# Ledger of designs, part 40: designed miniproteins, single chains, continued (3)

Each design is a single chain, and the fold is of that chain. pLDDT is the mean over its residues in the fold that is shown.

## One batch from the design tools (miniprotein)

Design m9369
Fold by ESMFold2-Fast:
Structure m9369 (fold): chain A 109 residues (1-109)
Amino acid sequence: GPPAPRVLSPEELAARLAEIEALTAALVDMIDGAAEAVRAGLVSREEAEEGLLGAARDLAEAALALAREYANPELHEALRAMFRRVAEAARRAGFERAAEVFEAAAEEI
């Protein structure tokens, strides 16, 4: 069967939480930048959303794998909070399909 989930040390957990916070900020900036590019006419909304959907699916798969590998409750809550914050940014930017992927990932963790 699959190996039992591991538990991160306090130091390793702190490092992972910092990485998740940095990633959350970068993803929000990426979404806001994509929305600005659409408003400036540099890319179509459809092209911007398709790119964001690919990134959203890849991130969801990686985060779900991380949540399965480590049993730390703080890590799981940080990942859910990340997806909720990024979903809010996507929804505010009008990227509804990407927001739905992020919200579904938060619920599955």
Scores: mean pLDDT 89

Design m9370
Fold by ESMFold2-Fast:
Structure m9370 (fold): chain A 55 residues (1-55)
Amino acid sequence: GRAEQAAARALAAGRAGDAERADRYGTLAVIELQSQGRDDEAAAVAAAVRALTNG
C-alpha cells in the first residue's frame, strides 16, 4: 500500500545518503501507518530512517 511504498522509498533514500528524501518519505510512511493503527510499524520505520540518516 502507500505506507509500504513510502517506507521502502525512505529506506532506499537513507541507504543512498539522501537524508532529506529519507526524512520526507519516512514522515509520510509514519503518518499513514499511524492513521491505520499500525503504531509499532510506524515506530520501526522512524527508527530505521533515523539510523540510516544519523549513522
Scores: mean pLDDT 85

Design m9371
Fold by ESMFold2-Fast:
Structure m9371 (fold): chain A 59 residues (1-59)
Amino acid sequence: SLLDDIERNAKNPQELIKKAIEEAKKKYPDVPMYSPEFIEAFKNELKKLAKEEGIEVKE
């Protein structure tokens, strides 16, 4: 999964996860936390950050 790929390959997985949450909040401030829409936004931001760090992301 995306989270497993990040936890295995990132230098600091918790910081990437935190960044993804903050970026999702900034881009989608009106979307409720933990809604399906927010989770999708979070996953998209996390994939983007992982690719920027050179992490291979599998779906």
Scores: mean pLDDT 75

Design m9372
Fold by ESMFold2-Fast:
Structure m9372 (fold): chain A 98 residues (1-98)
Amino acid sequence: SMKEKALEYVEKAIEHLERALRNAEKAGDEEAARKARTALSSALLAKEYIEEGDIKLALEYLKVAIESAKEVQKHPSTKEDAEKAIKYLEEAMKILES
């Protein structure tokens, strides 16, 4: 239940980070695209560790993904999707910290 809920939120965040990456690439914003790839990589690692039951590592990578997504949020082409990704990652983190 808790694991399934956290995975749903992380998967939604991944979808938004993938959209942010696509929007950055279409806008020619190479810096936003690089930051989006970093955030996406951390979110994917968090997902893997949740699936493996390594909650401590999952929380560490969720924190990295949130901080990386905040950098993505600073770019106009990616701001909206990064903001949504941050909210979903924060919800996943709250579930796993309970």
Scores: mean pLDDT 91

Design m9373
Fold by ESMFold2-Fast:
Structure m9373 (fold): chain A 83 residues (1-83)
Amino acid sequence: SLEEIERLRERFYELAEEALKNTDKEEEKKEIEEIVREAEELFKELMEDPNNQEAVSRFIGLLLRVLGILLQAELEKRRKELE
């Protein structure tokens, strides 16, 4: 439903903000900004057709990229704690 897509959109932006807050790397910040731009266009497609499986698949790909950045930031934090 459109309401479910809006909830996914809100959660996605929360994750993207968290990733941006938890990275000091300029390259990762640029990647997050690119992911957010792609997500904005993709959410427009999903709002027009919530059953677009290709758009859903692409969104999952973007979500996994953000999660990968968050995980990398957490691993670097833990590495510093062990030093």
Scores: mean pLDDT 80

Design m9374
Fold by ESMFold2-Fast:
Structure m9374 (fold): chain A 107 residues (1-107)
Amino acid sequence: SMEQQKKELTQRSLENSEKYSKLAEELSKKYGEDHPRALYYLGLSYFNKATVYGNQGKKDEAIKLYEKSIEYFKKAIENTPDDNVIERGILDLMIGVSKLAKKKLEE
């Protein structure tokens, strides 16, 4: 059912949020808080948490978490060398996806 699929996707997003938070913490400890990979995983953690809150009808909380996700992806771009075209492209894509998800909740 659609409700069962939504529950399964929400659970997966929750698990991903926790996983990416731990990866960001590990990378931050090893390479520093401003390392682009640590910032990227922190952005992914907030993105997945925003999806969970959005699916639970917590619109305002989800919007704020998508905004935090976008902020961390932007910080990751700032700390990514200009010649890392693939990594910058992935970050731009994630910013776009996060903005679209936020916009759908602002209806």
Scores: mean pLDDT 88

Design m9375
Fold by ESMFold2-Fast:
Structure m9375 (fold): chain A 85 residues (1-85)
Amino acid sequence: DEALYEALLKAAREAGEEFSKETGWKLTIVDVGEDSEVLTLTLEMEKDGRKELVTIQVKASGDTIAVTVYTSEGAKKMPERKLPL
């Protein structure tokens, strides 16, 4: 439970950092929500004075963590991560 939550949160944060490096957007965490097996990280993304609300959802599936980033442009599936189990 707690170990799973920490793993999902770490995956979400790392995915946000990768997304920021790939796109050039600066990210700031606004909220963290949990619903069953899905962790939702809400971020404010900023670039060149433009701001966008971005959602990162992470879900455990077997021995992996699936990460999806939702922006106004649509959903982007990030590389899978391994659960440290």
Scores: mean pLDDT 75

Design m9376
Fold by ESMFold2-Fast:
Structure m9376 (fold): chain A 102 residues (1-102)
Amino acid sequence: MQKKMDELADKSSQAARQGAAELYSQINLSQASALTAKLFELSKKDESYIVDMSGYGGVDPGSAKKYLEKIAKEKGEDYAKMMNKIYGSMLDASSQQTRASF
């Protein structure tokens, strides 16, 4: 799925925020990693943290790198690193579920 960050922000940011908020409301915090729990707590104060995660998950590798650089400039490199690690952990969890289904 190739969507530009500007298009996500301007045309689908509200829908992305609602979808991401619903997704996070379904996350059982007792089962969340420390990094996922940190992102969830940040999202309670500023929904843009949730939008950042949903935007990241929808981009190709080239756009993902540019998006990571944007986040580092706007919210700091520690936040960008945390988000990238959470995204990787979510992909790993999804892969484990797929492997368990075979």
Scores: mean pLDDT 53

Design m9377
Fold by ESMFold2-Fast:
Formats: sequence, C-alpha cells, structure tokens
Structure m9377 (fold): chain A 114 residues (1-114)
Amino acid sequence: MVDLSEVSIENLTKAEVYILKNKLSEEEARQIVRALENSENFAEFFAALGVLQTALYENPELRPVVLEEMAKSDSRHVYYAALLLSRDTEVFSEEEREEFAKVAEIIKANLKPR
C-alpha cells in the first residue's frame, strides 16, 4: 500500500502514478491533504498540490471528503492550497472553485490572528 501522507517529492510522484492506476478511498484522499500539511519546502508543497489535483480530476466523488478534511485544518499550507485550487480553471468548474474559496475562508478563521 502506498502511504499518500509521505511528503518527499519521490513518494509524491509514486502517489500520482498510484492514483492514475487505482480507485482512491476516502482515507487516501485525507492522506493527500495531510501531505500538504507536512510539506517542508515549496517543491514538496507543489508536488502534493499536483497529486491532489490529479486525485480530484480522476476521483471527483472524493471532492466533498477533501473539502471536509481541508476545512478542519489550521495549516497555512492547506489554506494556500485551497486558494490556488479556487483559481484552477483547467481542472475545476466555477461552482467547484467557489467551494474551495469557501473552505479557504474557514481555514483562515482556524489560523491564529496576527
């Protein structure tokens, strides 16, 4: 079993190949959100974001599970990912992008005030 919560760029590449070949579970979708939270640098962050985009494109039925997991996060990485997904016109419809925008506002409220 591939651990989708691993945050190395090599493991995230393997995760993307796994997603293309296999149907994802709800728990595997939640693991991808955790990979965003656990990213240590921009390369790992964008690799995890790419894996999430591929996962949602191939498994659109998992979008509600991903939105719920993201809404529970207090991670700045998950907040930034939600903002980027809210502007992704190549993968998501206008309605789907509005869902990510709403989740970004929820995550922002979960973050400590400056």
Scores: mean pLDDT 77

Design m9378
Fold by ESMFold2-Fast:
Structure m9378 (fold): chain A 58 residues (1-58)
Amino acid sequence: SQKELIEEIRAKMESFLSMSLEERQAAFEEISKLSEKLSIEDQLEVKKMFEEALEKEY
């Protein structure tokens, strides 16, 4: 289901801040590929989650 894809993406994003630069690049590519399978509405929600995760790193 779409919810399962969103949860998988969220789990990858939550580990993002503890990753090395190389691991972050790989995770970003995986998140991008998963988000392509989502509806436009769900893609926007994923984008929001990603922006929030990056903002917390400062």
Scores: mean pLDDT 72

Design m9379
Fold by ESMFold2-Fast:
Structure m9379 (fold): chain A 61 residues (1-61)
Amino acid sequence: SHMEKLREEQEKIVAKSVADLRLKQYYAENPDVKLSPEEVEKMRQEIEDEVLAMIDKIRKG
């Protein structure tokens, strides 16, 4: 349904926002660390996957 698509879009936005905040926190805690674009993308993807898995568990539980 339209409402299900909106929910999925919102969940994806939340996951991306959490990944962005986690990366900012990582840089703040590790100001001398230089990550490659590939390392940044991998870290972002891992966080997004974890957030989406948690949301899915809450939805099913």
Scores: mean pLDDT 82

Design m9380
Fold by ESMFold2-Fast:
Structure m9380 (fold): chain A 63 residues (1-63)
Amino acid sequence: MKIIEDAEIAAEIIEKYLGNFDPSKVIEELKKKGIHPSVIIGLLRAFGLPDSEIKKAFEEAKK
């Protein structure tokens, strides 16, 4: 299922930014890989980000 593959790709990208975690950069990179926004949101929530911070990061990544 594509969702599982997308989650693995997203985890690898998050690990790349582990020393300097910037949610907006993570979102932009994941969007470039064609990963669905719902998968990105789920992963950011798993990392402990509140919905308000996720929304802010998505607006920053849209730019």
Scores: mean pLDDT 70

Design m9381
Fold by ESMFold2-Fast:
Structure m9381 (fold): chain A 81 residues (1-81)
Amino acid sequence: ASPMERVQALIEETAARHALSPEERALLYTVAGTAVRDVLEGEASAEEAAARVIAYFREHRPELVAAVEELMARILALLRE
């Protein structure tokens, strides 16, 4: 599978595990998906992307931070390989 397909699978798994709403799941796709695309296009490091996504949710949606930290740790491990 492509890196983006694997990221999509991680987002879906995280959304199911944390019982996220469709709106919250769509927000993960928008914020985390954009950051991952920047990494794949060479516009950001994986570490910068993870920190940016976590900082966004910490400021705007603190109730989702635990789910996002779990997701970004898994994405970061994927992108470092």
Scores: mean pLDDT 85

Design m9382
Fold by ESMFold2-Fast:
Structure m9382 (fold): chain A 76 residues (1-76)
Amino acid sequence: SALVAAAEAAFRAATAADAAEIVALTPSGENLSPRAQELLKRVGETLIATLRALAAQDPAHAAQAEAMAKKLEELL
């Protein structure tokens, strides 16, 4: 549970910044419907949380997992 809590805390911080950036890049959500934005958020959140949990468990692969998480965050 400590690993999940730590991963979620880091993920929420990173996701908040990226979510704000996406909102700034998409005026009024005209490019994506509100539903599509919520779905992307949920899917991305699940995948990013999973990757960061793996990074927390395996420091040897942390950099690679974080790189993958960042790619997903660019889509959110």
Scores: mean pLDDT 63

Design m9383
Fold by ESMFold2-Fast:
Structure m9383 (fold): chain A 94 residues (1-94)
Amino acid sequence: SPNPPVEQPTAVFRGFAKILAEKLGIKLDPNMHPVKALSIALDELLKRNPSIDPSELASKFTAAGLSDAERAKELLGEMAKEAGIEIDLEGLDE
């Protein structure tokens, strides 16, 4: 393959999952893969907010959020806002 490796937004996923878990009062394994941690936190968020369509959010996130770290931050921020959760997006890259 002639293309260099693409950096994945795993830091954004980890930061968002941590903040979301804290706001939802759930415990995540700190050694868990960032994508799995995010998946668990989002599953709990959707269970508590049944007005949110998980298929619509998954489609938006998959199409835009996984290809660009800045777009991932925007999408996760919009998702949290729809659920009534405030998240500092500037902290997600740490």
Scores: mean pLDDT 66

Design m9384
Fold by ESMFold2-Fast:
Structure m9384 (fold): chain A 71 residues (1-71)
Amino acid sequence: MEEEKKKVVDETIAEGERALQAAPPELREGVIVAYAKKTRDKLLELGASQTEADLAAGEVARRLIEHYRAL
């Protein structure tokens, strides 16, 4: 279960990074929000608590923001 949750987080970050690379600057905030929400929803489907899902969504958002700042 933890391995599956980690896979979801890692895959969602990789997808989000590709989406940020392809997005114009005005859409990048929306991309970050969308991928954070996707992470939360997927972890809840896997039986994660709301706290765990929110923390993972926050991690995805932080990592995508760091990637965005590097663009």
Scores: mean pLDDT 82

Design m9385
Fold by ESMFold2-Fast:
Structure m9385 (fold): chain A 87 residues (1-87)
Amino acid sequence: KRVLTPEEILAIIENILAFIDEAIAEAERKGDTASVAELRALRAEIERLGAEIRRLIEQGAPLSELMKKLEEVRALAERVMEILHRI
């Protein structure tokens, strides 16, 4: 069973943030100000979690702690997908 490396975890977060930036642009193009506000709030929260994960990596935290934080990011990413379905 393959486990994610810290570098792979950071890459996943960066890819999610880039995807949210595209989603914000789409919502703005459609004039959906409510979805833009929700997506920006989710992006800020994921960015904060990404910074926390980077800090934990620098401190040599165990992979289990990093995976726990990544699950929090995954839950927020699922909310982003729900917003995109209604746009």
Scores: mean pLDDT 82

Design m9386
Fold by ESMFold2-Fast:
Structure m9386 (fold): chain A 61 residues (1-61)
Amino acid sequence: GLTVSADEILTDDAVARALAERIAAMFGEPSPEVVAELAERIKKVVANGQKEREAQRAAQA
C-alpha cells in the first residue's frame, strides 16, 4: 500500500475549495462560478506540481 493516506487527498480538495472561497471574497463578490473556477484551477496546479515533485524526488533519491 501507499504511505499517503486518503485524508491527505481529501485535505487537498477541501483546502482548494476553502482557498477559492477566500480569494473570491477578497474580490468583493464571491460568486459560485468564480469559486468553482478557482477551486478547479488550484487543484490542477497542485496536481501538476505534485507530479513534478514526485518525479524530482525519485531522481534525487
Scores: mean pLDDT 67

Design m9387
Fold by ESMFold2-Fast:
Structure m9387 (fold): chain A 84 residues (1-84)
Amino acid sequence: ILEKSIDKLAEALQLVYGLSPKAARVTARTLYDAYRNKIDPAFIEGFILQSSTRKYLSEISLSELVELLSQAAKRDGVPVKVPV
């Protein structure tokens, strides 16, 4: 279950950022680890593929994406651990 969700998130990152499969997989795992036991990877995938977010993603870095995910999680009342 977990590996399938991370694979879907990695696919979304490849489509949006043009990352290689390996880089997308590592990034997806890092994002999931930041939100483990708090946010389902499907939420992160949905956030990345959301139409309003997608339009902005071509203009932001991965660190800015992590900040946006942190803001979205805070609106749901979920504490977020951001990897450095």
Scores: mean pLDDT 57

Design m9388
Fold by ESMFold2-Fast:
Structure m9388 (fold): chain A 88 residues (1-88)
Amino acid sequence: MSMKDIILAQMDQMAADFNRQVDDFIQRHPQLADQVQKLRDIFNAHYQEVTAQIRAITDPTELERIYARFLFFYMSSRTEIWVLERQA
């Protein structure tokens, strides 16, 4: 099992956790479903693009940089849900 395989598995788990957080949010705040669904669509599109990039990368330093960028995006996406929760 390569470091790349471990990173991809962690990203898959983060995507699953984010999608679950969105489902739970929509159930509690159905009036904001359309807005949160747009955030989900943007997140999932970026997740697919980053996953494809990681599969093509052979340089460990480039792999770490792209993974770090994804982590910042994941944290930002979670923060956007948190802000919506505070406004609901």
Scores: mean pLDDT 86

Design m9389
Fold by ESMFold2-Fast:
Structure m9389 (fold): chain A 56 residues (1-56)
Amino acid sequence: MEIKEGDIVLGVELLSDTQVRVTFRDAATGEIKSVDMSTKQAAEALANAKAKSETP
C-alpha cells in the first residue's frame, strides 16, 4: 500500500539509508497503517502532504 493524498502521516522510522517505515492514517478507512518504502518515496509523499496542508 502507498500513501495517498489526504492520508495523515503520523511517523517515519529510518530502517536503513534507503528504506523507511512510514506510519499513517488512511483517509478512506481511518485506520493506522505502516508501509515500508524507499527514502526517496517517503520524502516525496511527505512533500505532497505538506503541499496539501491548508492554513485556515
Scores: mean pLDDT 69

Design m9390
Fold by ESMFold2-Fast:
Structure m9390 (fold): chain A 70 residues (1-70)
Amino acid sequence: DLDALRQQISKLTKQRQEALAAGNLKEAAQLDAQIDALVRQLGAVASRSDDVTAAMAQISVAVVDLARKK
């Protein structure tokens, strides 16, 4: 379910930003790796099922934006 996946990634994304704000760099790095893995898995699923290109792009932008915000 795309909506459920977006909610999951958004939650992890927020936790990563909070970890960065608190100075917990290790937690932020772990969350970043988990988010990246989920985005890759979504891409693999999309290639074998429904076309979710727009949703993948939205998720990728969120992950990249998080990485740039420091």
Scores: mean pLDDT 70

Design m9391
Fold by ESMFold2-Fast:
Parts: C-alpha cells; sequence; structure tokens
Structure m9391 (fold): chain A 96 residues (1-96)
C-alpha cells in the first residue's frame, strides 16, 4: 500500500539521521585521537538496515501504479546515499 511505502521511507529517513549523527561522532573521535572503529562499525550496520528498508520500499513502489515517479526517485536517491556512506566507512576502517 502507499501508506506502507511511506512508512518504510520514513524509517529510512530516521536511520539516515542516525547515520549522520554517527558520522559526526566518528569525526570527533578522530580529532580527539580516539578509536572511531566501534562508531564506524555501527554506521555500516545502520547503513545496511537503511539499504534493506529502501530496497523493499522501491520494490513495493515499482509494483504500485499510484506511487508517483518522483517518490520512487526519492527512495532510490536515499538508497544511493546509504551505499556511499557504507563504502566510505569501510574504507576508513581499513586505514585504521
Amino acid sequence: SMAQIQQLYEQGDRLGQQVAALEQQALELIRAGKDPRPVLQQTIALADQGIAILDEAARLAKANPDVPVSFVTRILLRRIVFGGTRVLAERMLKRI
């Protein structure tokens, strides 16, 4: 349903906010000469959750003719952002 797709998108948005907070925390730890690895690992875990939720939202949206193309685009763009965050966090972990 449209309501289910909106709920999944909102869950993804909340996870995106948590990921952004963890990214700032990781930067603060690096600046303080502290270990950012636990925060980076948590960032990857939440990004993976966001990807799974948005992939399900995209699947349901593509199957529903009542969903505007603009909303499908928003889901896909948010999913791309999580993918980028995951790659960057993994690269940072490999350098520590």
Scores: mean pLDDT 89

Design m9392
Fold by ESMFold2-Fast:
Structure m9392 (fold): chain A 74 residues (1-74)
Amino acid sequence: MKVIITLTGVGPLADATARAQRAADELETKLGAETEITVLPGVTVVTAVADTRSVPSALDLAAQLGLTAKVEAA
């Protein structure tokens, strides 16, 4: 089953972008997720499409990187 995982970083652009890039890289390399990074003023968002089995790992990653996580059915 596929889910959409959204990870959000808030703060200075460089810091938020670096955290989002680390999250995207780890989601792609460790979980095989398809990721997209969107950069907005003061907010950086990583959207990933992954299997439900990857949700616990993605939530752990979000917690480690100080990102806010949202999970939705794909």
Scores: mean pLDDT 79

Design m9393
Fold by ESMFold2-Fast:
Structure m9393 (fold): chain A 73 residues (1-73)
Amino acid sequence: SSKTEQVKELIKKSQEYLKKGDLKEAGKYLAEAIELVGDLSGTDPEGAAALLPEVEKAREQLKKAGGTVEIPP
């Protein structure tokens, strides 16, 4: 689905910002990806579940770099 492609693109952006050392932007893009996976779980639960390993890998990479997922206030 287009939402699945958006999640993958957000994870990519998070990883690219992580490579640049921009932990704040990396966390923001990863938070957006996580939110979109949550939205997908209501309409495409299998597709959402298939994205969880990629999300978890991105979270571990961000954590190892000293970053956290940023949730907007």
Scores: mean pLDDT 79

Design m9394
Fold by ESMFold2-Fast:
Structure m9394 (fold): chain A 68 residues (1-68)
Amino acid sequence: MADTKRQIIETLKREGVPEEEAERVAEEVVALAQKAKGADSDERGLAMQPVNQVINRALEEQERRREE
């Protein structure tokens, strides 16, 4: 859990996302991943879609700030 959170934060920071925002996104991703942890394979696949959406949203928001 903590290791995954760190990797997400570092990845987002490398993409130009501020540390505070990267931390929030990492916490959301970890929470979604933990909900998927107890599910069957099919349900885990469904839970991974929100994880990707949270990451993509953070990247889109960073891109929108660059267009300001």
Scores: mean pLDDT 67

Design m9395
Fold by ESMFold2-Fast:
Structure m9395 (fold): chain A 60 residues (1-60)
Amino acid sequence: DVDRGRQIVRDAADNLRKNGQDDVADQLERQIPSITSVDQAQRIIAQIGVDHRRNNPDIM
């Protein structure tokens, strides 16, 4: 679970960097040491997704 959760956040951060969102990717990577489960990783990613949608409402 820890390794999987960490990998999910890592992949999300890499994807954000490819889109030029380095600041958001950095914030996600700072969460990696506190990731102990897949559920926690998914919740953090979902929060980032909600914030991004509000700032860029192309899929609302």
Scores: mean pLDDT 72

Design m9396
Fold by ESMFold2-Fast:
Formats: sequence, C-alpha cells, structure tokens
Structure m9396 (fold): chain A 97 residues (1-97)
Amino acid sequence: SVKEKLEEAVKLLKSEDLEKQKEGAEILLEVADKVDESEFPLALEGLKILVESEDEEILKMGIEIAMRLLKNESLSLEQKLELIGLILRGIGNLLDL
C-alpha cells in the first residue's frame, strides 16, 4: 500500500546512511502522485527530513518530490500551501550549500 511505502521511506530517511536516505527519497518520489490527504502527514515527515539535508542530491530530490505532490489532485489547498513553504525552505538550504 502507499501508506506502507511511506512508512518504509520515512524509516530509511531517518537513517544516518546517505544511501538509505536516497532509497527513502526514491520511494517518496515513486508514490508522490498516489498520496491522499490521510497519507500526507507521512509524506510531509519525509519531506521535512529531505529539505534539511546537507547532501545536495538528497535536498534536490526533496524539492522534486514536493513539486510532484503539488500536482497531486487528491491533496487539499492547505496541504499544497505547506508544500510551497517546504520548497522555498529547500531552495534556501540549497543556496547555503
């Protein structure tokens, strides 16, 4: 299920291993178009980790995932506004790398 994949992604993203963090980001990217409003808090937890990353590749993946979620028609306007905030934060963090 999408929820099980999101839970796996968040677990991988909480790892100190960059390769596991990349695997978590790839799972989030693959399911981004399928996330519903009830699953969004798990996707948001993963995105908050990604946009705070000191690794340029992982941080860029976080921005890409958030942008894909903006196109997800199942998400509310309020959830999309939160995604815009994360994209801006991610861009700010990327410029500081």
Scores: mean pLDDT 88

Design m9397
Fold by ESMFold2-Fast:
Structure m9397 (fold): chain A 113 residues (1-113)
Amino acid sequence: MSKKEELIKVARELRDGLRAVFDAIERATGGKLPDELRQRLAEMLVELDRVIDEIKTLSPEEAAKRLIEVLQKLLDFLDEEIARSKDPTVQAGLRQAKTLAQEALKKIEEISK
């Protein structure tokens, strides 16, 4: 697999994992997730999809840099939402999402060497 194909694979696996975690939070809260948080989580998935398409046109080095920037922004977003949330179930799900993002960031850094 090329470095670019590996980067795209990591980004797609992260997107799918985040979607599954966000769906699990919805189920665990009985669909009582705040509308503003639901919207922000949906917007984050849309941004990640856009970045996945963008990196297909970039060099492997540029793709890695772009993904690192987006994942750092995602980690900051998740930390802010965890701190803002008063629901332990939401906090637990967002921490799981943070773990997936941290694992993806480490893989991207290892691929880019």
Scores: mean pLDDT 88

Design m9398
Fold by ESMFold2-Fast:
Structure m9398 (fold): chain A 98 residues (1-98)
Amino acid sequence: SLEEELKKLGVDKIYLVEDATEESIREVEEEIKKDIEEALAKEPDKVKIIAAIFKRLTEDGKEETLISFVRAGKEGTPLSESEKKLIELEREAARRVE
């Protein structure tokens, strides 16, 4: 599954939102913000990666999956090989939306 692949690539936490609305997206963004603030307060030199997967139905009746990655870490920390792979997956997901 996508969630298992993301965990294997080093994602620390995954939020899955089925039937995503503007309100549910906002709620998840606030939770991610809290998770980042806590991670930076406890382990500022450690990189933490959070994934948010939003599934929604467009006005045209098509199913759309949006994936967002948020990186918590000290500024200037280089990207790992797993993080580079996550960026590629995000770009591929965006390219599949015709």
Scores: mean pLDDT 72

Design m9399
Fold by ESMFold2-Fast:
Structure m9399 (fold): chain A 100 residues (1-100)
Amino acid sequence: PPLPRQPLSPEERELARRVLALLDEALAAIDAGAPKEEVLALVLEAARLVLDYAVEKGAISEEEAERLLAEFAAYLETLSLEELRALLELRRAVLEEALA
């Protein structure tokens, strides 16, 4: 069963909206035929926002955030553009549900 959670705070809601905007830009870049490096830059910017927020809240260390970002970047490099699109669409749907 889902955990009973309070609705997103205004701070968390603003973070989610910023991440959604970057994911929308990344999806638009894929559809426009942009190079993979441009798509990855947008996705990594979104990931950095989430990790920086986790550091600010004391959930992870700054060193741990840098390691996780590097590991995520390496993982994304292994994905095709079609796999990237599927991942971004899934993450976007999860964020839209959280904001509803």
Scores: mean pLDDT 83

Design m9400
Fold by ESMFold2-Fast:
Structure m9400 (fold): chain A 82 residues (1-82)
Amino acid sequence: KIDELAEEVRKKLLDAGLSEEQARYVARVTRNLLKRMEAGESLEEVLKRIDIAADSLVKAGILTEEQAKIAREIMKEALEKY
């Protein structure tokens, strides 16, 4: 379930035009957030972490602001499917 959702995120990001490296970073972040939900964190708590994670990737030069917006939507959809 978690690995399947993380892989779905990676594929959707590639389809949206992100690089394989960018897609793998975001999929890894998504997997970590899904594991936090498995450990008992609420959807509301992990959704707050998406913004922090996306901002960190932009600051690190991994994503542009535009790519971060796309990544946030795809990550949110995956967390809501959990």
Scores: mean pLDDT 85

Design m9401
Fold by ESMFold2-Fast:
Structure m9401 (fold): chain A 77 residues (1-77)
Amino acid sequence: SSLEERQKLWKELEEAVREGAPKSKRIELLKKLGFDPATAERLADAPPREIVAHWTAEQLRKIGDEIDKELEERRAE
């Protein structure tokens, strides 16, 4: 599903940031997440690394919240 796919990509991006992967790898992952090339470059260039980590964590939280909402809607029947 699209939510599972996005969660996997965000986890890969978080891992790339933690491992100190090159900027090109981070841009590639951001583009796979649906960001246009210019936006992906800006986000990958965000200093300091704490901002990138915080932003990634917040996006993962949003994905988690959406999954939880979908599960609740299915259960509420």
Scores: mean pLDDT 67

Design m9402
Fold by ESMFold2-Fast:
Structure m9402 (fold): chain A 69 residues (1-69)
Amino acid sequence: LDTKRKLYKLAQKIGLLDPPISEEEFLKLKKPEVAFLVTFFQNLGVIPGPVDGIIGPQTLQGIDDYLES
């Protein structure tokens, strides 16, 4: 749950929400959709690590670091 909220804030910060979606709707995203978004952020260099769509400890730290910058 907390991870999806961080991903929503990340998408909002980089302007990816077009058309804009609510946090509530974003939290309803299924695992494949979340993996696609993580892969997209990894490919943009926003999240460090391999482009695999997997949310590991390093991926979570990278999200936190980006949100703090």
Scores: mean pLDDT 72

Design m9403
Fold by ESMFold2-Fast:
Structure m9403 (fold): chain A 94 residues (1-94)
Amino acid sequence: SEIEELLEEIRELLSEAYEALKARDVAKFQALAERIRELLERLKELVPELSELVDKAIAHLEQAIAAAEAGDLSTAIDHFFATAEVVQQIIDKV
């Protein structure tokens, strides 16, 4: 399933993004986060009924990126975990 493949790729990218945050590699985190955002936008096109949850995940992801760019890694990690939690809610509905 294209949806299952997208969700698996998002999960793997979330794991890689967390490792980048732990390593304080902001540039790598940003690149991975933008790829996650693109996959979430694709998921929204395929499953419009999940649009609210997808938008919520993207909003938390954008806040994590902004915090990481500002050097606030604690806030970046908090919003990143909020993103992961919303992605899990999406998985549970598919």
Scores: mean pLDDT 90

